# Designed miniproteins, single chains, continued (4), part 58

Each design is a single chain, and the fold is of that chain. pLDDT is the mean over its residues in the fold that is shown.

## One batch from the design tools (miniprotein)

Design m14125
Fold by ESMFold2-Fast:
Structure m14125 (fold): chain A 82 residues (1-82)
Amino acid sequence: SLSEIGDEHLKKGQEALKAGKPKEAGIHYLSAGVAYYRSGDYEKAAQAFENAAKSYELAGDTVNAQRARQLAEEARKKAEEA
């Protein structure tokens, strides 16, 4: 399922961050957020996108960090519309 795909990417993001690979972590957290968003789990999507933004910031990737923050805001808005 999309939720299971999200959970797997979330785990890989956490593992990448512990391994000192923040760019790889950002990519996995972004993928987790997209999977959760598509499954309708907007709360988990927002959290994953926030972790993607932090990981991209740590990697010095300000462009992808900004995009991830915008995705987190959209996911938060979706969660609050219910």
Scores: mean pLDDT 90

Design m14128
Fold by ESMFold2-Fast:
Structure m14128 (fold): chain A 63 residues (1-63)
Amino acid sequence: SMEELIKKAEELIKEAEKLAKEGKYREAGVLMRQAYELAKQANDEKLLEKIEELEKEIVRSIV
């Protein structure tokens, strides 16, 4: 079920990116946190790195 965790995390990341583009940074942050937990459970280092990078971009955008 690691593949299912990765797929769900990727879906949450896409939703978070859309929300961030709409200026909904708090909602985007919540989804990114959920994606991070799933990626951590799947032990997917590449996905964790991607999430951390996107979180930095969101933080930079919240003034």
Scores: mean pLDDT 81

Design m14129
Fold by ESMFold2-Fast:
Structure m14129 (fold): chain A 79 residues (1-79)
Amino acid sequence: MKEEAQEFLDNKEEAEKQFEEVVADYPEEAKELAREAFEELVKAAEALVAGDEKTAAEHIAKAEELFRKAVELVAAAKA
């Protein structure tokens, strides 16, 4: 997992481009939540590389919550 976190950080720019493409068609409110979730994943990866598994878990939990809310907004907009 530490190696995977470092690989994510090393390829952060490419991950950001892919993320932008995925959320391009999202409602603006859902885009903001998804963006916040992505930022929390970056913080989690940084914590994992630093060996702080507790801080990483907290950021992962926040990212999951934010992304879930974003998906709910996308679903609601399509309904």
Scores: mean pLDDT 79

Design m14130
Fold by ESMFold2-Fast:
Structure m14130 (fold): chain A 68 residues (1-68)
Amino acid sequence: MELNEEELERQLEEAKEYIKENLTPEEIKEAIEELERILSKEKNAPKSKQIEALVKAYKELLELLKEL
């Protein structure tokens, strides 16, 4: 089941709060590397809301890592 863009943005904000409280910069970097690996494998696959959501999460994690 795919989330709409508004619900995804709200969940992403909540996840960022959780990450800041509970994860180290090293753990965030590891999550970024995993997402980058997934996106690299999917670059020739059909575009979907799920892939778009993963790209958005990847960019948000990169910005969060810069803050730490």
Scores: mean pLDDT 66

Design m14131
Fold by ESMFold2-Fast:
Structure m14131 (fold): chain A 70 residues (1-70)
Amino acid sequence: MEEAEKLLDEGQAAFERGDYETAVEHFKKAAEVGDKELSVLSLRLASVAAERAGDQELAEEFRKKAEEIE
């Protein structure tokens, strides 16, 4: 399994159990090691997880970073 896909799977599992802070960590790491498309997807998922964790500033930061990439 590619590292980025593994991190996405782990982030999704954390998100599904309501562990949004852990989900953000995994999605952020997936964005760092994935290709362009996986990085954009991972940053968007990290933004959603950050919003669910109550961190609107972090969510906005991830959203802008995803837009900057594409």
Scores: mean pLDDT 81

Design m14132
Fold by ESMFold2-Fast:
Structure m14132 (fold): chain A 55 residues (1-55)
Amino acid sequence: ELQDLVLQISEDPDLVRETAAAIQAIKREYGLHSSDPKVQELVAERMRELLERAR
């Protein structure tokens, strides 16, 4: 779930920064709001990648 990923990422300031940048990039590219299910899906996938990279 997206909220669980956000909680894990919030423990690392570097991951928070990278996630915020990814959200902004996705929103800008697709012209969608951050609450859009498509954006949430793409952001969740990016969060998983960032968590895997950090481990």
Scores: mean pLDDT 73

Design m14133
Fold by ESMFold2-Fast:
Structure m14133 (fold): chain A 100 residues (1-100)
Amino acid sequence: SEIEELIRRLEELREELREALKNKDYEKMIKIIDEIARTLLELHRLTGDIRLGIRAILLGALGLVIERQKDNEEMVEKEAEEAIRITEEAIELARKILEE
């Protein structure tokens, strides 16, 4: 299923985001957050579930905050952790849609 493939991609991107955060690779974190947001927009398109679309918009906003606040390590880490949380919620939501 295309939805199952996108869920797997989100799980892979979540782990890549955790690793980028651990390595303080803020440029890579921004790219991964953008990829997660694009994946959520595709899931929204396939499912019609607006909650996935809203989470994509929130991730886009977090990516912009990280880009503008790169010199503030504490802020970048907090926003990255929030992006991980939103991604985990989106994975759980997509799994529930797939099962129901």
Scores: mean pLDDT 88

Design m14134
Fold by ESMFold2-Fast:
Structure m14134 (fold): chain A 87 residues (1-87)
Amino acid sequence: MRKAFLLVAAEVDGKTVFEAREIELGPDVDADLERGLQEAVKELIEKYGKVKRFLAALFDEEGNLIATAEGEVGEDGELKTVRVRRH
């Protein structure tokens, strides 16, 4: 497995908040990215309350863009619709 950095921008109460996380990538990058997004969004909800939408970018240890993602969040912090685009 390899390390990657997930940067998430989320809308909370009319403000944009940012969260950066280190995640570990295996062979299924899309599954690992979605797991990292679920964890990041739950953490943002715990800190700030309600998260409505997010945009995210995933970078490798060298700073190369691997993937981007966007989606919406349900009231319980579960991801509703996630669109992942590979670099």
Scores: mean pLDDT 78

Design m14135
Fold by ESMFold2-Fast:
Structure m14135 (fold): chain A 64 residues (1-64)
Amino acid sequence: MALLEEIAAEQLAALARAADPSRYRTISVSAFAAALRRAGLTSDEEIRRAARVAAAAGLVLVPD
């Protein structure tokens, strides 16, 4: 049994790692959504929930 939030947290950790090397800790909203879709998140609810976890992990989402 797996919670979607736990799966999203693992994917968000990978996204945070990708952002950290740039020292901006930012990622565009479109790039973030695309990465989550590839990870298996296909609903707006799932993406919004993942965005919360990303913010808690230190990622800053910027409009494009």
Scores: mean pLDDT 61

Design m14136
Fold by ESMFold2-Fast:
Structure m14136 (fold): chain A 70 residues (1-70)
Amino acid sequence: MKSLEELKEELKKVLEEIIKLLKENGYDDVAEYVEEALEKILKYIEEHPEYAEEYLEQAKDALEEIKKRI
């Protein structure tokens, strides 16, 4: 099983990729919102590590949907 630190690093990478795609496609306001959400989510999963995998899967699903629509 992946450690909390591994899950946090993967989640950060997925969210950073979402931010990059949004900025490259002119959605700067949405990208800024995701940047703020990233900081809050990372703090939340440090206190509630049981949700780390759920947040990672949701972020991966969001990235795939964004890739299909851009």
Scores: mean pLDDT 81

Design m14137
Fold by ESMFold2-Fast:
Structure m14137 (fold): chain A 70 residues (1-70)
Amino acid sequence: ATEEAKKLIEEAIEAAREGRADEAIALISEAVKLITNPEARELLTKAGVAAAVGDFERAVKLLEEALSLL
Protein backbone atom coordinates (compact mmCIF):
# COMPACT_ATOMS: atom_id res chain seq x y z
CA ALA A 1 0.00 0.00 0.00
CA THR A 2 2.72 2.54 0.96
CA GLU A 3 4.85 1.70 -2.11
CA GLU A 4 1.74 1.90 -4.31
CA ALA A 5 0.88 5.30 -2.79
CA LYS A 6 4.45 6.55 -3.40
CA LYS A 7 4.22 5.52 -7.07
CA LEU A 8 0.88 7.33 -7.47
CA ILE A 9 2.33 10.48 -5.84
CA GLU A 10 5.40 10.34 -8.15
CA GLU A 11 3.05 10.02 -11.16
CA ALA A 12 0.97 12.94 -9.81
CA ILE A 13 4.16 15.07 -9.54
CA GLU A 14 4.96 14.31 -13.21
CA ALA A 15 1.38 15.12 -14.31
CA ALA A 16 1.43 18.40 -12.33
CA ARG A 17 4.82 19.38 -13.82
CA GLU A 18 3.26 18.92 -17.28
CA GLY A 19 0.14 20.93 -16.35
CA ARG A 20 -2.18 17.89 -16.60
CA ALA A 21 -4.58 18.96 -13.83
CA ASP A 22 -7.26 16.26 -14.27
CA GLU A 23 -4.66 13.45 -14.27
CA ALA A 24 -2.81 14.89 -11.26
CA ILE A 25 -6.08 15.23 -9.29
CA ALA A 26 -7.14 11.65 -10.17
CA LEU A 27 -3.74 10.23 -9.07
CA ILE A 28 -3.85 12.26 -5.81
CA SER A 29 -7.37 10.93 -5.09
CA GLU A 30 -6.15 7.33 -5.56
CA ALA A 31 -3.08 7.92 -3.33
CA VAL A 32 -5.26 9.35 -0.51
CA LYS A 33 -7.24 6.07 -0.40
CA LEU A 34 -3.99 4.14 0.34
CA ILE A 35 -2.55 6.49 3.00
CA THR A 36 -3.38 6.50 6.72
CA ASN A 37 -0.79 9.14 7.75
CA PRO A 38 -2.96 12.24 8.52
CA GLU A 39 -0.22 14.80 7.71
CA ALA A 40 0.45 13.18 4.32
CA ARG A 41 -3.31 13.06 3.59
CA GLU A 42 -3.62 16.80 4.42
CA LEU A 43 -0.69 17.65 2.09
CA LEU A 44 -2.24 15.55 -0.71
CA THR A 45 -5.60 17.32 -0.26
CA LYS A 46 -3.87 20.73 -0.46
CA ALA A 47 -1.94 19.56 -3.54
CA GLY A 48 -5.22 18.57 -5.22
CA VAL A 49 -6.69 22.03 -4.55
CA ALA A 50 -3.51 23.69 -5.90
CA ALA A 51 -3.68 21.57 -9.10
CA ALA A 52 -7.40 22.39 -9.51
CA VAL A 53 -6.65 26.16 -9.54
CA GLY A 54 -3.65 25.72 -11.88
CA ASP A 55 -0.93 26.35 -9.24
CA PHE A 56 1.23 23.45 -10.41
CA GLU A 57 4.41 24.74 -8.71
CA ARG A 58 2.65 24.64 -5.32
CA ALA A 59 1.04 21.27 -6.15
CA VAL A 60 4.47 19.70 -6.90
CA LYS A 61 5.95 21.13 -3.65
CA LEU A 62 3.06 19.75 -1.56
CA LEU A 63 3.27 16.34 -3.29
CA GLU A 64 7.03 16.18 -2.62
CA GLU A 65 6.39 17.02 1.07
CA ALA A 66 3.74 14.26 1.28
CA LEU A 67 6.15 11.77 -0.34
CA SER A 68 8.85 12.65 2.25
CA LEU A 69 6.46 11.57 5.07
CA LEU A 70 6.04 8.06 3.61
Scores: mean pLDDT 86

Design m14138
Fold by ESMFold2-Fast:
Structure m14138 (fold): chain A 58 residues (1-58)
Amino acid sequence: SSLEEVRKIAQEAVKKIEDYLAGKLSKEEVLEFLDELGKKHPETAEVMRKVFELLAAA
């Protein structure tokens, strides 16, 4: 995919993580989003999953 598409997708994943940190989404809801993302963009989903795991553990 184009770099611009990857950027937009990463921004959507960041938004979901921000919503989780703000108490607007559950951990399970973020993981479901990342699982769906991984069906189309597995590399981006794996990177964002690691970011989420680091932030959720802190």
Scores: mean pLDDT 81

Design m14140
Fold by ESMFold2-Fast:
Structure m14140 (fold): chain A 58 residues (1-58)
Amino acid sequence: APERRTLTFEVPKEDVEGALKALRAAGYRIDSVEVEEVGDTAKITVTATRPPAADELL
């Protein structure tokens, strides 16, 4: 079964897109994203699903 998890982390505002791209590159499918800017930092709350194996795509 796919593993669904919620991740909360803080990055510089300019790195938000890079962080989301890194999660996708790591095999996560992003189900929802909430971004809150706090000063020069963005607080990102992501709900993401990771498949149990990359070879199950077919």
Scores: mean pLDDT 73

Design m14141
Fold by ESMFold2-Fast:
Structure m14141 (fold): chain A 52 residues (1-52)
Amino acid sequence: GEEAEKALIEAAYREGRMNPKVQKALRKAIKKLKAGEITLEEAIEEIRNAAS
């Protein structure tokens, strides 16, 4: 839902919102989360990994 999307956006901001890799990972994670392909925890991990 909307709460999960907000959590992902907040995670991306913490990991570096201006980083293009983080922004790309955020968009992909939101799409997968909405499709039910991954959990919120997995989506946050994808964003963290993109920031590294």
Scores: mean pLDDT 75

Design m14142
Fold by ESMFold2-Fast:
Structure m14142 (fold): chain A 75 residues (1-75)
Amino acid sequence: SHMAEADRYYELGLKYESEGKYDEAADWFQKAGDHYEAAGFRDRAGLAYTQAAIAYSKAGNKEKAKEMFDKAASL
């Protein structure tokens, strides 16, 4: 299910974030957000997109960080 896939991707994001691998963490958090959104879990999608935005920002990817913050705000 989209929710089960989103939970897995979110856990991968947390793992890579703990390793300081912010680009990989951001990619997994973004995938988690996309799957939560598809499942109708807007609050969880917003949290995942916000985590992706923070991770992209830490990676120095300001454009992707803005895209993820905008996605979270639109939910």
Scores: mean pLDDT 89

Design m14143
Fold by ESMFold2-Fast:
Structure m14143 (fold): chain A 66 residues (1-66)
Amino acid sequence: GPLSDAEVDDTVAAARALVEELKKLKEQGIFDPTLEVAAMLLASIARLGGRQDEADKILAEVKEIS
């Protein structure tokens, strides 16, 4: 496929890190739609790489933050 398993794992880790940053920013009343879109894009890439459950969880967390 276009991504290796290691690249997909790195993508999941990056998406999770962005979700944690979004949570911290929301607690401070800061809005970063670019970071939100980036987290959603990384989750979509993880889904395409076969990490459906992880991607769905990340997208659900982003939706709760938004």
Scores: mean pLDDT 82

Design m14144
Fold by ESMFold2-Fast:
Structure m14144 (fold): chain A 87 residues (1-87)
Amino acid sequence: MKKITVSPSTVTGSGSATLTVKADEPGLVRVRIERDGQVAESEPLEVKGEDTLTLPGLAAGQYTVTVEAEDGSKATANVTVTAPPLA
């Protein structure tokens, strides 16, 4: 059975956040980013063992990132994005 984890469970970033995705076996995963009532889905990504997922520049706020493998295994991480410095 495939197992997938996302580390860390909570990430703080300045416009961009980096997550480490670890899977027991190589496979395709879907990344879903949710904020309040809005959902954005990424195209399926291929992960081989351990991979680094860099989220693009996001508006300041709190996001829920869900990574789901093709076998139904999933992991969720909370991401806090701070606004870029203004000065």
Scores: mean pLDDT 70

Design m14145
Fold by ESMFold2-Fast:
Structure m14145 (fold): chain A 86 residues (1-86)
Amino acid sequence: EKKKKEEEAERLKKEVEEYGKESLEVIEKGIAFSNDSGINSSDSAYEIFKKLYEELKEDPILKDAAEVAEKYAKQAKEIREKLKAE
């Protein structure tokens, strides 16, 4: 039971990491298409990873997954702010 929850936590961390990588690729393609597309893609990624971080951060077992979500939320926010400044 405890082992299964730890395995689910590790799986979730990997899923968040892969989803983060995919989201950054989508943002990159969006930027290549148009500035507005890049802003929209980065805004969507930021909101998704911010919400995921808020949901995961309360569970100590999911702390690693929460930190990955926070990392990608921060990257998406930085890309968004940079694009809005252009």
Scores: mean pLDDT 81

Design m14146
Fold by ESMFold2-Fast:
Structure m14146 (fold): chain A 83 residues (1-83)
Amino acid sequence: SVREQILRELEAGRELALEVLRALDAGDGEAAVRAAREAGERGGGVVVELALAAARTAAENAGDAERAEWARRALDAVVEAAL
């Protein structure tokens, strides 16, 4: 059904978001940006965009300026690739 297809696509987007977040957690900002761009190119960008917006806010609230900046760059990359 269409509903089952949508749920599978959302789950795939979640897996892509986890890959991007793992790179940020590892301190590999360049890998996070590459993974985010790839997710945008594959059409799975919406879940990744939401996850990165949340990660950026969390980093800003924690005073982690470096992580917040990499989350911002990754967010810019997924949005640009999805256009």
Scores: mean pLDDT 83

Design m14147
Fold by ESMFold2-Fast:
Structure m14147 (fold): chain A 88 residues (1-88)
Amino acid sequence: MEIEKTIEKLKEAIKKDPNNAQAYLGLGLAYYKMGNYEEAIKYFEKAVELDPNNFFAYKLLSEVYKKMGDEEKANEYREKALEIAKKR
């Protein structure tokens, strides 16, 4: 119930500002917690599209792909997150 309310709030934030990378990151996290990994990936990918230096979004993409058993994609996003974290 609380996750669904969070999703509604975040969708309203995106409706007001379609470039709100933080709201897309939050939606991805909400879907990830629900076990909906496909939706989580879509929103995390949108978050990194809007903010390419968002190391948290890359870290979360790595975790989602790891949960899906895609070790190659998980490692790719993990390395990308580490590169961003080093350069800040």
Scores: mean pLDDT 83

Design m14148
Fold by ESMFold2-Fast:
Structure m14148 (fold): chain A 58 residues (1-58)
Amino acid sequence: SSELEEKLEEVERKGVELVVSGELDPNAPQEEILRRAAESLGLSEEEIKEIIEYAKSK
């Protein structure tokens, strides 16, 4: 519902794509997957931190 929730969903989808393509380790922790996916999408360190924190808070 929030912009942060939409960004998290986008980052999670990108993370899955990177795992399937072999660019990311499928055994990596969720936090690492989210970080790598967000970086791939061009998000800032601040945005990455907010997304990871949001994902952990639910």
Scores: mean pLDDT 80

Design m14149
Fold by ESMFold2-Fast:
Structure m14149 (fold): chain A 64 residues (1-64)
Amino acid sequence: DPVQRLADALVELGVDPSTARRLAEKAVEKGVDPETAIRYFRVLKNAGVELTEEVVDAIAEAEK
């Protein structure tokens, strides 16, 4: 389940479970590969960027 895989990875990065689920659902709906999304989320989190729905939009645009 790509949504569950992404949500679990986001929770490991410190995102609360409800927000993680919402971000994961949006990423999958936009056609972002789970492993690609996880790599972006790790880099952005390490850079101090807050993981939001706008970040998911930016990742989807980058992966066109």
Scores: mean pLDDT 84

Design m14150
Fold by ESMFold2-Fast:
Structure m14150 (fold): chain A 56 residues (1-56)
Amino acid sequence: MEEEIKEKAERVGEMARQTALDKGLSPEQAELAAERAKEAVERMLKTGDTGVPELP
């Protein structure tokens, strides 16, 4: 099941990257957005919690 979570995270990361590029962000910023999206999705799916913690 962890493999399925990883696949979903990869897909979301790829979408985030493409969206960032479509919005005119740099490739480096797009890659960073993809990595953050992947980590957020993996964390959410592993804990079963859809709540996003607020950053200070």
Scores: mean pLDDT 73

Design m14151
Fold by ESMFold2-Fast:
Structure m14151 (fold): chain A 89 residues (1-89)
Amino acid sequence: EKADELVEKGRIALENGDYDKAIKYFEEALKVDPNNAYAYTLLGEVYLKRGEYEKAIEYFKKALDIDPNNYRAQVLLKEAEKKLEEKRK
């Protein structure tokens, strides 16, 4: 499959709360296109929603290394860093 198709399937899974399925699709997308900033941003969102803030931060930073102007990743990175300061698990 094309990376964009895998990203879209992952995004739908994320919207449905199927986090494990979302992660699988985004990881498959990144095997096809390792420089997909959007896939990294969405992986960060999954981990943020799961309360895995350190992993979320790592993926948002990866997205910003590829696309520094990714506003969604910038905002969510700040949110994840704040959550990590308040509570880690």
Scores: mean pLDDT 85

Design m14152
Fold by ESMFold2-Fast:
Structure m14152 (fold): chain A 73 residues (1-73)
Amino acid sequence: VSEEELDLAVYEIYAATLIVVARNLAKRRPEYKEEFDRLIERLRAGLDAATTPEQAKAIVEEGKAELDRLIER
């Protein structure tokens, strides 16, 4: 396994973790469900499209920033 493949897999795991967190938060804050559902969809689409660690990292960073903004609301 190359370092690039390992880095990509790590970011894929982070994206999956963000999806699980967003799904659980949507259950606890149904008023923001649509926003969490949109975040989950973006993370899934971005993850499916990511072929490099840099692309996967950008998706994770954007997803985390959006999740943080939703938590603050």
Scores: mean pLDDT 80

Design m14153
Fold by ESMFold2-Fast:
Structure m14153 (fold): chain A 57 residues (1-57)
Amino acid sequence: GTAEEAAAAGRAAAERHGEGPLSAEDAKQLGTAGGVEVAAGTPADAAGTRAHIGGSS
């Protein structure tokens, strides 16, 4: 997938991990995982799509 899709998936994954405080380490891991999963075109793509539906841009 594109870098934009990877970023969207990572953000959605971080938000799904809870609305509470998220550590920098967890954020980095989620961003990396989201990017890999988006490239694979699997469940992360659905997370990216949901984030896009609710997105302002």
Scores: mean pLDDT 52

Design m14154
Fold by ESMFold2-Fast:
Structure m14154 (fold): chain A 118 residues (1-118)
Amino acid sequence: MIEERTARVEVDTARGRLIAVAKTVSVPEMPREEMEKLAIELAQKLVDEALAEHGLTVLRRSEPKVTYDEERKAVRAEIRVEAVDPQGRRYLVHAVATVYPEGVYLPDAAGDSRVENL
């Protein structure tokens, strides 16, 4: 069974409008490398959805940063984007995707993401 949770925060900062979006999914047993690919694909999709929603033009996009939590056997992928809207307003998009194996506690996406540090 696949279980999914999403959290989103939008806030004005000194650096521009921050869109922080986190998605956590629980997946059937699979190799770590497959979980890493899924986490990257999910993080990229979150970025693309945020960019499309606000009509944003990308100025800078980071490569996906992948980390592994050995205690929870979870994979986390993070992407950061600097973008501008049609009116010249600066946006920062921060997307985090976390993939957990089935049967492990699935925390709220906000509770296990950098969204809590905003």
Scores: mean pLDDT 79

Design m14155
Fold by ESMFold2-Fast:
Structure m14155 (fold): chain A 64 residues (1-64)
Amino acid sequence: MSEEQARIEALLEAIKKFKENPNITPEEVGKLAYEVAKKHGLTDEQAKRIAEEAAKYIEGLKKS
């Protein structure tokens, strides 16, 4: 599904940015994930959910 593909791509982009800059904030990651989801034509609500998921994932990595 397009939403599933967008979610995977957004998460991969978030991980890539975190590896390039470990000091990146969850808020910045969320914004990037939102833009990726919007690029795939998702609604604002879908894009916000994906952004929140990516931000939480990176927040978890920063605490590890």
Scores: mean pLDDT 80

Design m14156
Fold by ESMFold2-Fast:
Structure m14156 (fold): chain A 64 residues (1-64)
Amino acid sequence: MDEEIKKLIDEANELGKKAGESKDPKEAEELMEKQRELFGKAGDLAREKKLKEEEEKRRKAEEE
C-alpha cells in the first residue's frame, strides 16, 4: 500500500477511535466527520493509483 494512503487511513482510524471514546457527542461527530473525509481522500488516491497501474499494464501488453 502507498505510504501516503496508509498515513491517511491510520490518521482516520485514530480519529474514529477518539470519536468512539469521546464523552461529548458534539466532539465525536466532528471527529467522525474528519475521519470520513480522510477515508474519502485515501480512497480517491487508491483509485487513482489502481487506474494508473491498469493503464500501465494495458500499454505494456500492447507495446512490450
Scores: mean pLDDT 77

Design m14157
Fold by ESMFold2-Fast:
Structure m14157 (fold): chain A 66 residues (1-66)
Amino acid sequence: MTPEQLKNAIKKTIEEIAKRTGAEFDQEKVDELIERYAEALKNGDTEAYEKAKREIMKLIVEALKK
């Protein structure tokens, strides 16, 4: 999987969650975290990858708690 394919997949997933749940996301923050996630994957930095994934999950959980 290329970093570009991964970025597109995550972006689509977050948009689908927003559409289905009505959750509002900070789009700038979402884009930043997706870039970090893809960059970590490209560099093989598992620690940065896990950190970015955790931040994305936290963002989703907090948006759903409205």
Scores: mean pLDDT 75

Design m14159
Fold by ESMFold2-Fast:
Structure m14159 (fold): chain A 66 residues (1-66)
Amino acid sequence: MKYLDPKKLLDIGFELIKAAVEKGNKELAERYKRSVLTLAEQYKKRGLITDEEFERIKAELDELLA
């Protein structure tokens, strides 16, 4: 994962959540949200994203399911 942009992988997760919401699959959307949040937490702990990026990701995830 060091050689991949972690933000790009998170963006893919956001697109999966959006696709699930568009299909009306709330269970799948919530599952993807949880996976993306867990990934972001791990990236933050490893220093691959900043605190500001993590806050932004969390806010955007909440917005997608609001």
Scores: mean pLDDT 78

Design m14160
Fold by ESMFold2-Fast:
Structure m14160 (fold): chain A 67 residues (1-67)
Amino acid sequence: MLSAEEIQELGRQFAEAVRAGDEATALELFRKLAEHSLVIGRAAVAEARKLGREDLAARMEEVLAGL
């Protein structure tokens, strides 16, 4: 189980990767977060869609299906 500090740090790195357009890094960080909590994983997908990143949200759904 990830600590709150580790979740916060991974979330920060994920946000930076999304802003930089580095989808590969964003998806790898998302996989690490989702492996520890499906609730966090689903919330992140919903947020990506809300931000207009439907393409990224679809890839995140594929990661969840593979867990």
Scores: mean pLDDT 76

Design m14161
Fold by ESMFold2-Fast:
Structure m14161 (fold): chain A 83 residues (1-83)
Amino acid sequence: DLKKKLEQAKKNGPGELMLLIDEIKKNGVSEEDKEIIDKYEKELKERMNKSPVERQLLFIEYLRAQGRIDEAERLLKELKEKL
């Protein structure tokens, strides 16, 4: 059940949710599944639009979910230096 997987990923964090959406899109999406995914993507985009800092934090969480820990840590350090 796609909706249950998306809800579980959302509970684990925005990075996990973004990673799951990316994997589903990469493997091809039915029109019905695309409508479900679009709702979750809209929530993520609304968070990104709140501030440049929030958008950058969401991207860092996405990198962590991908296992790109060194890149996530570097960007987090860079973000903290600008704050």
Scores: mean pLDDT 80

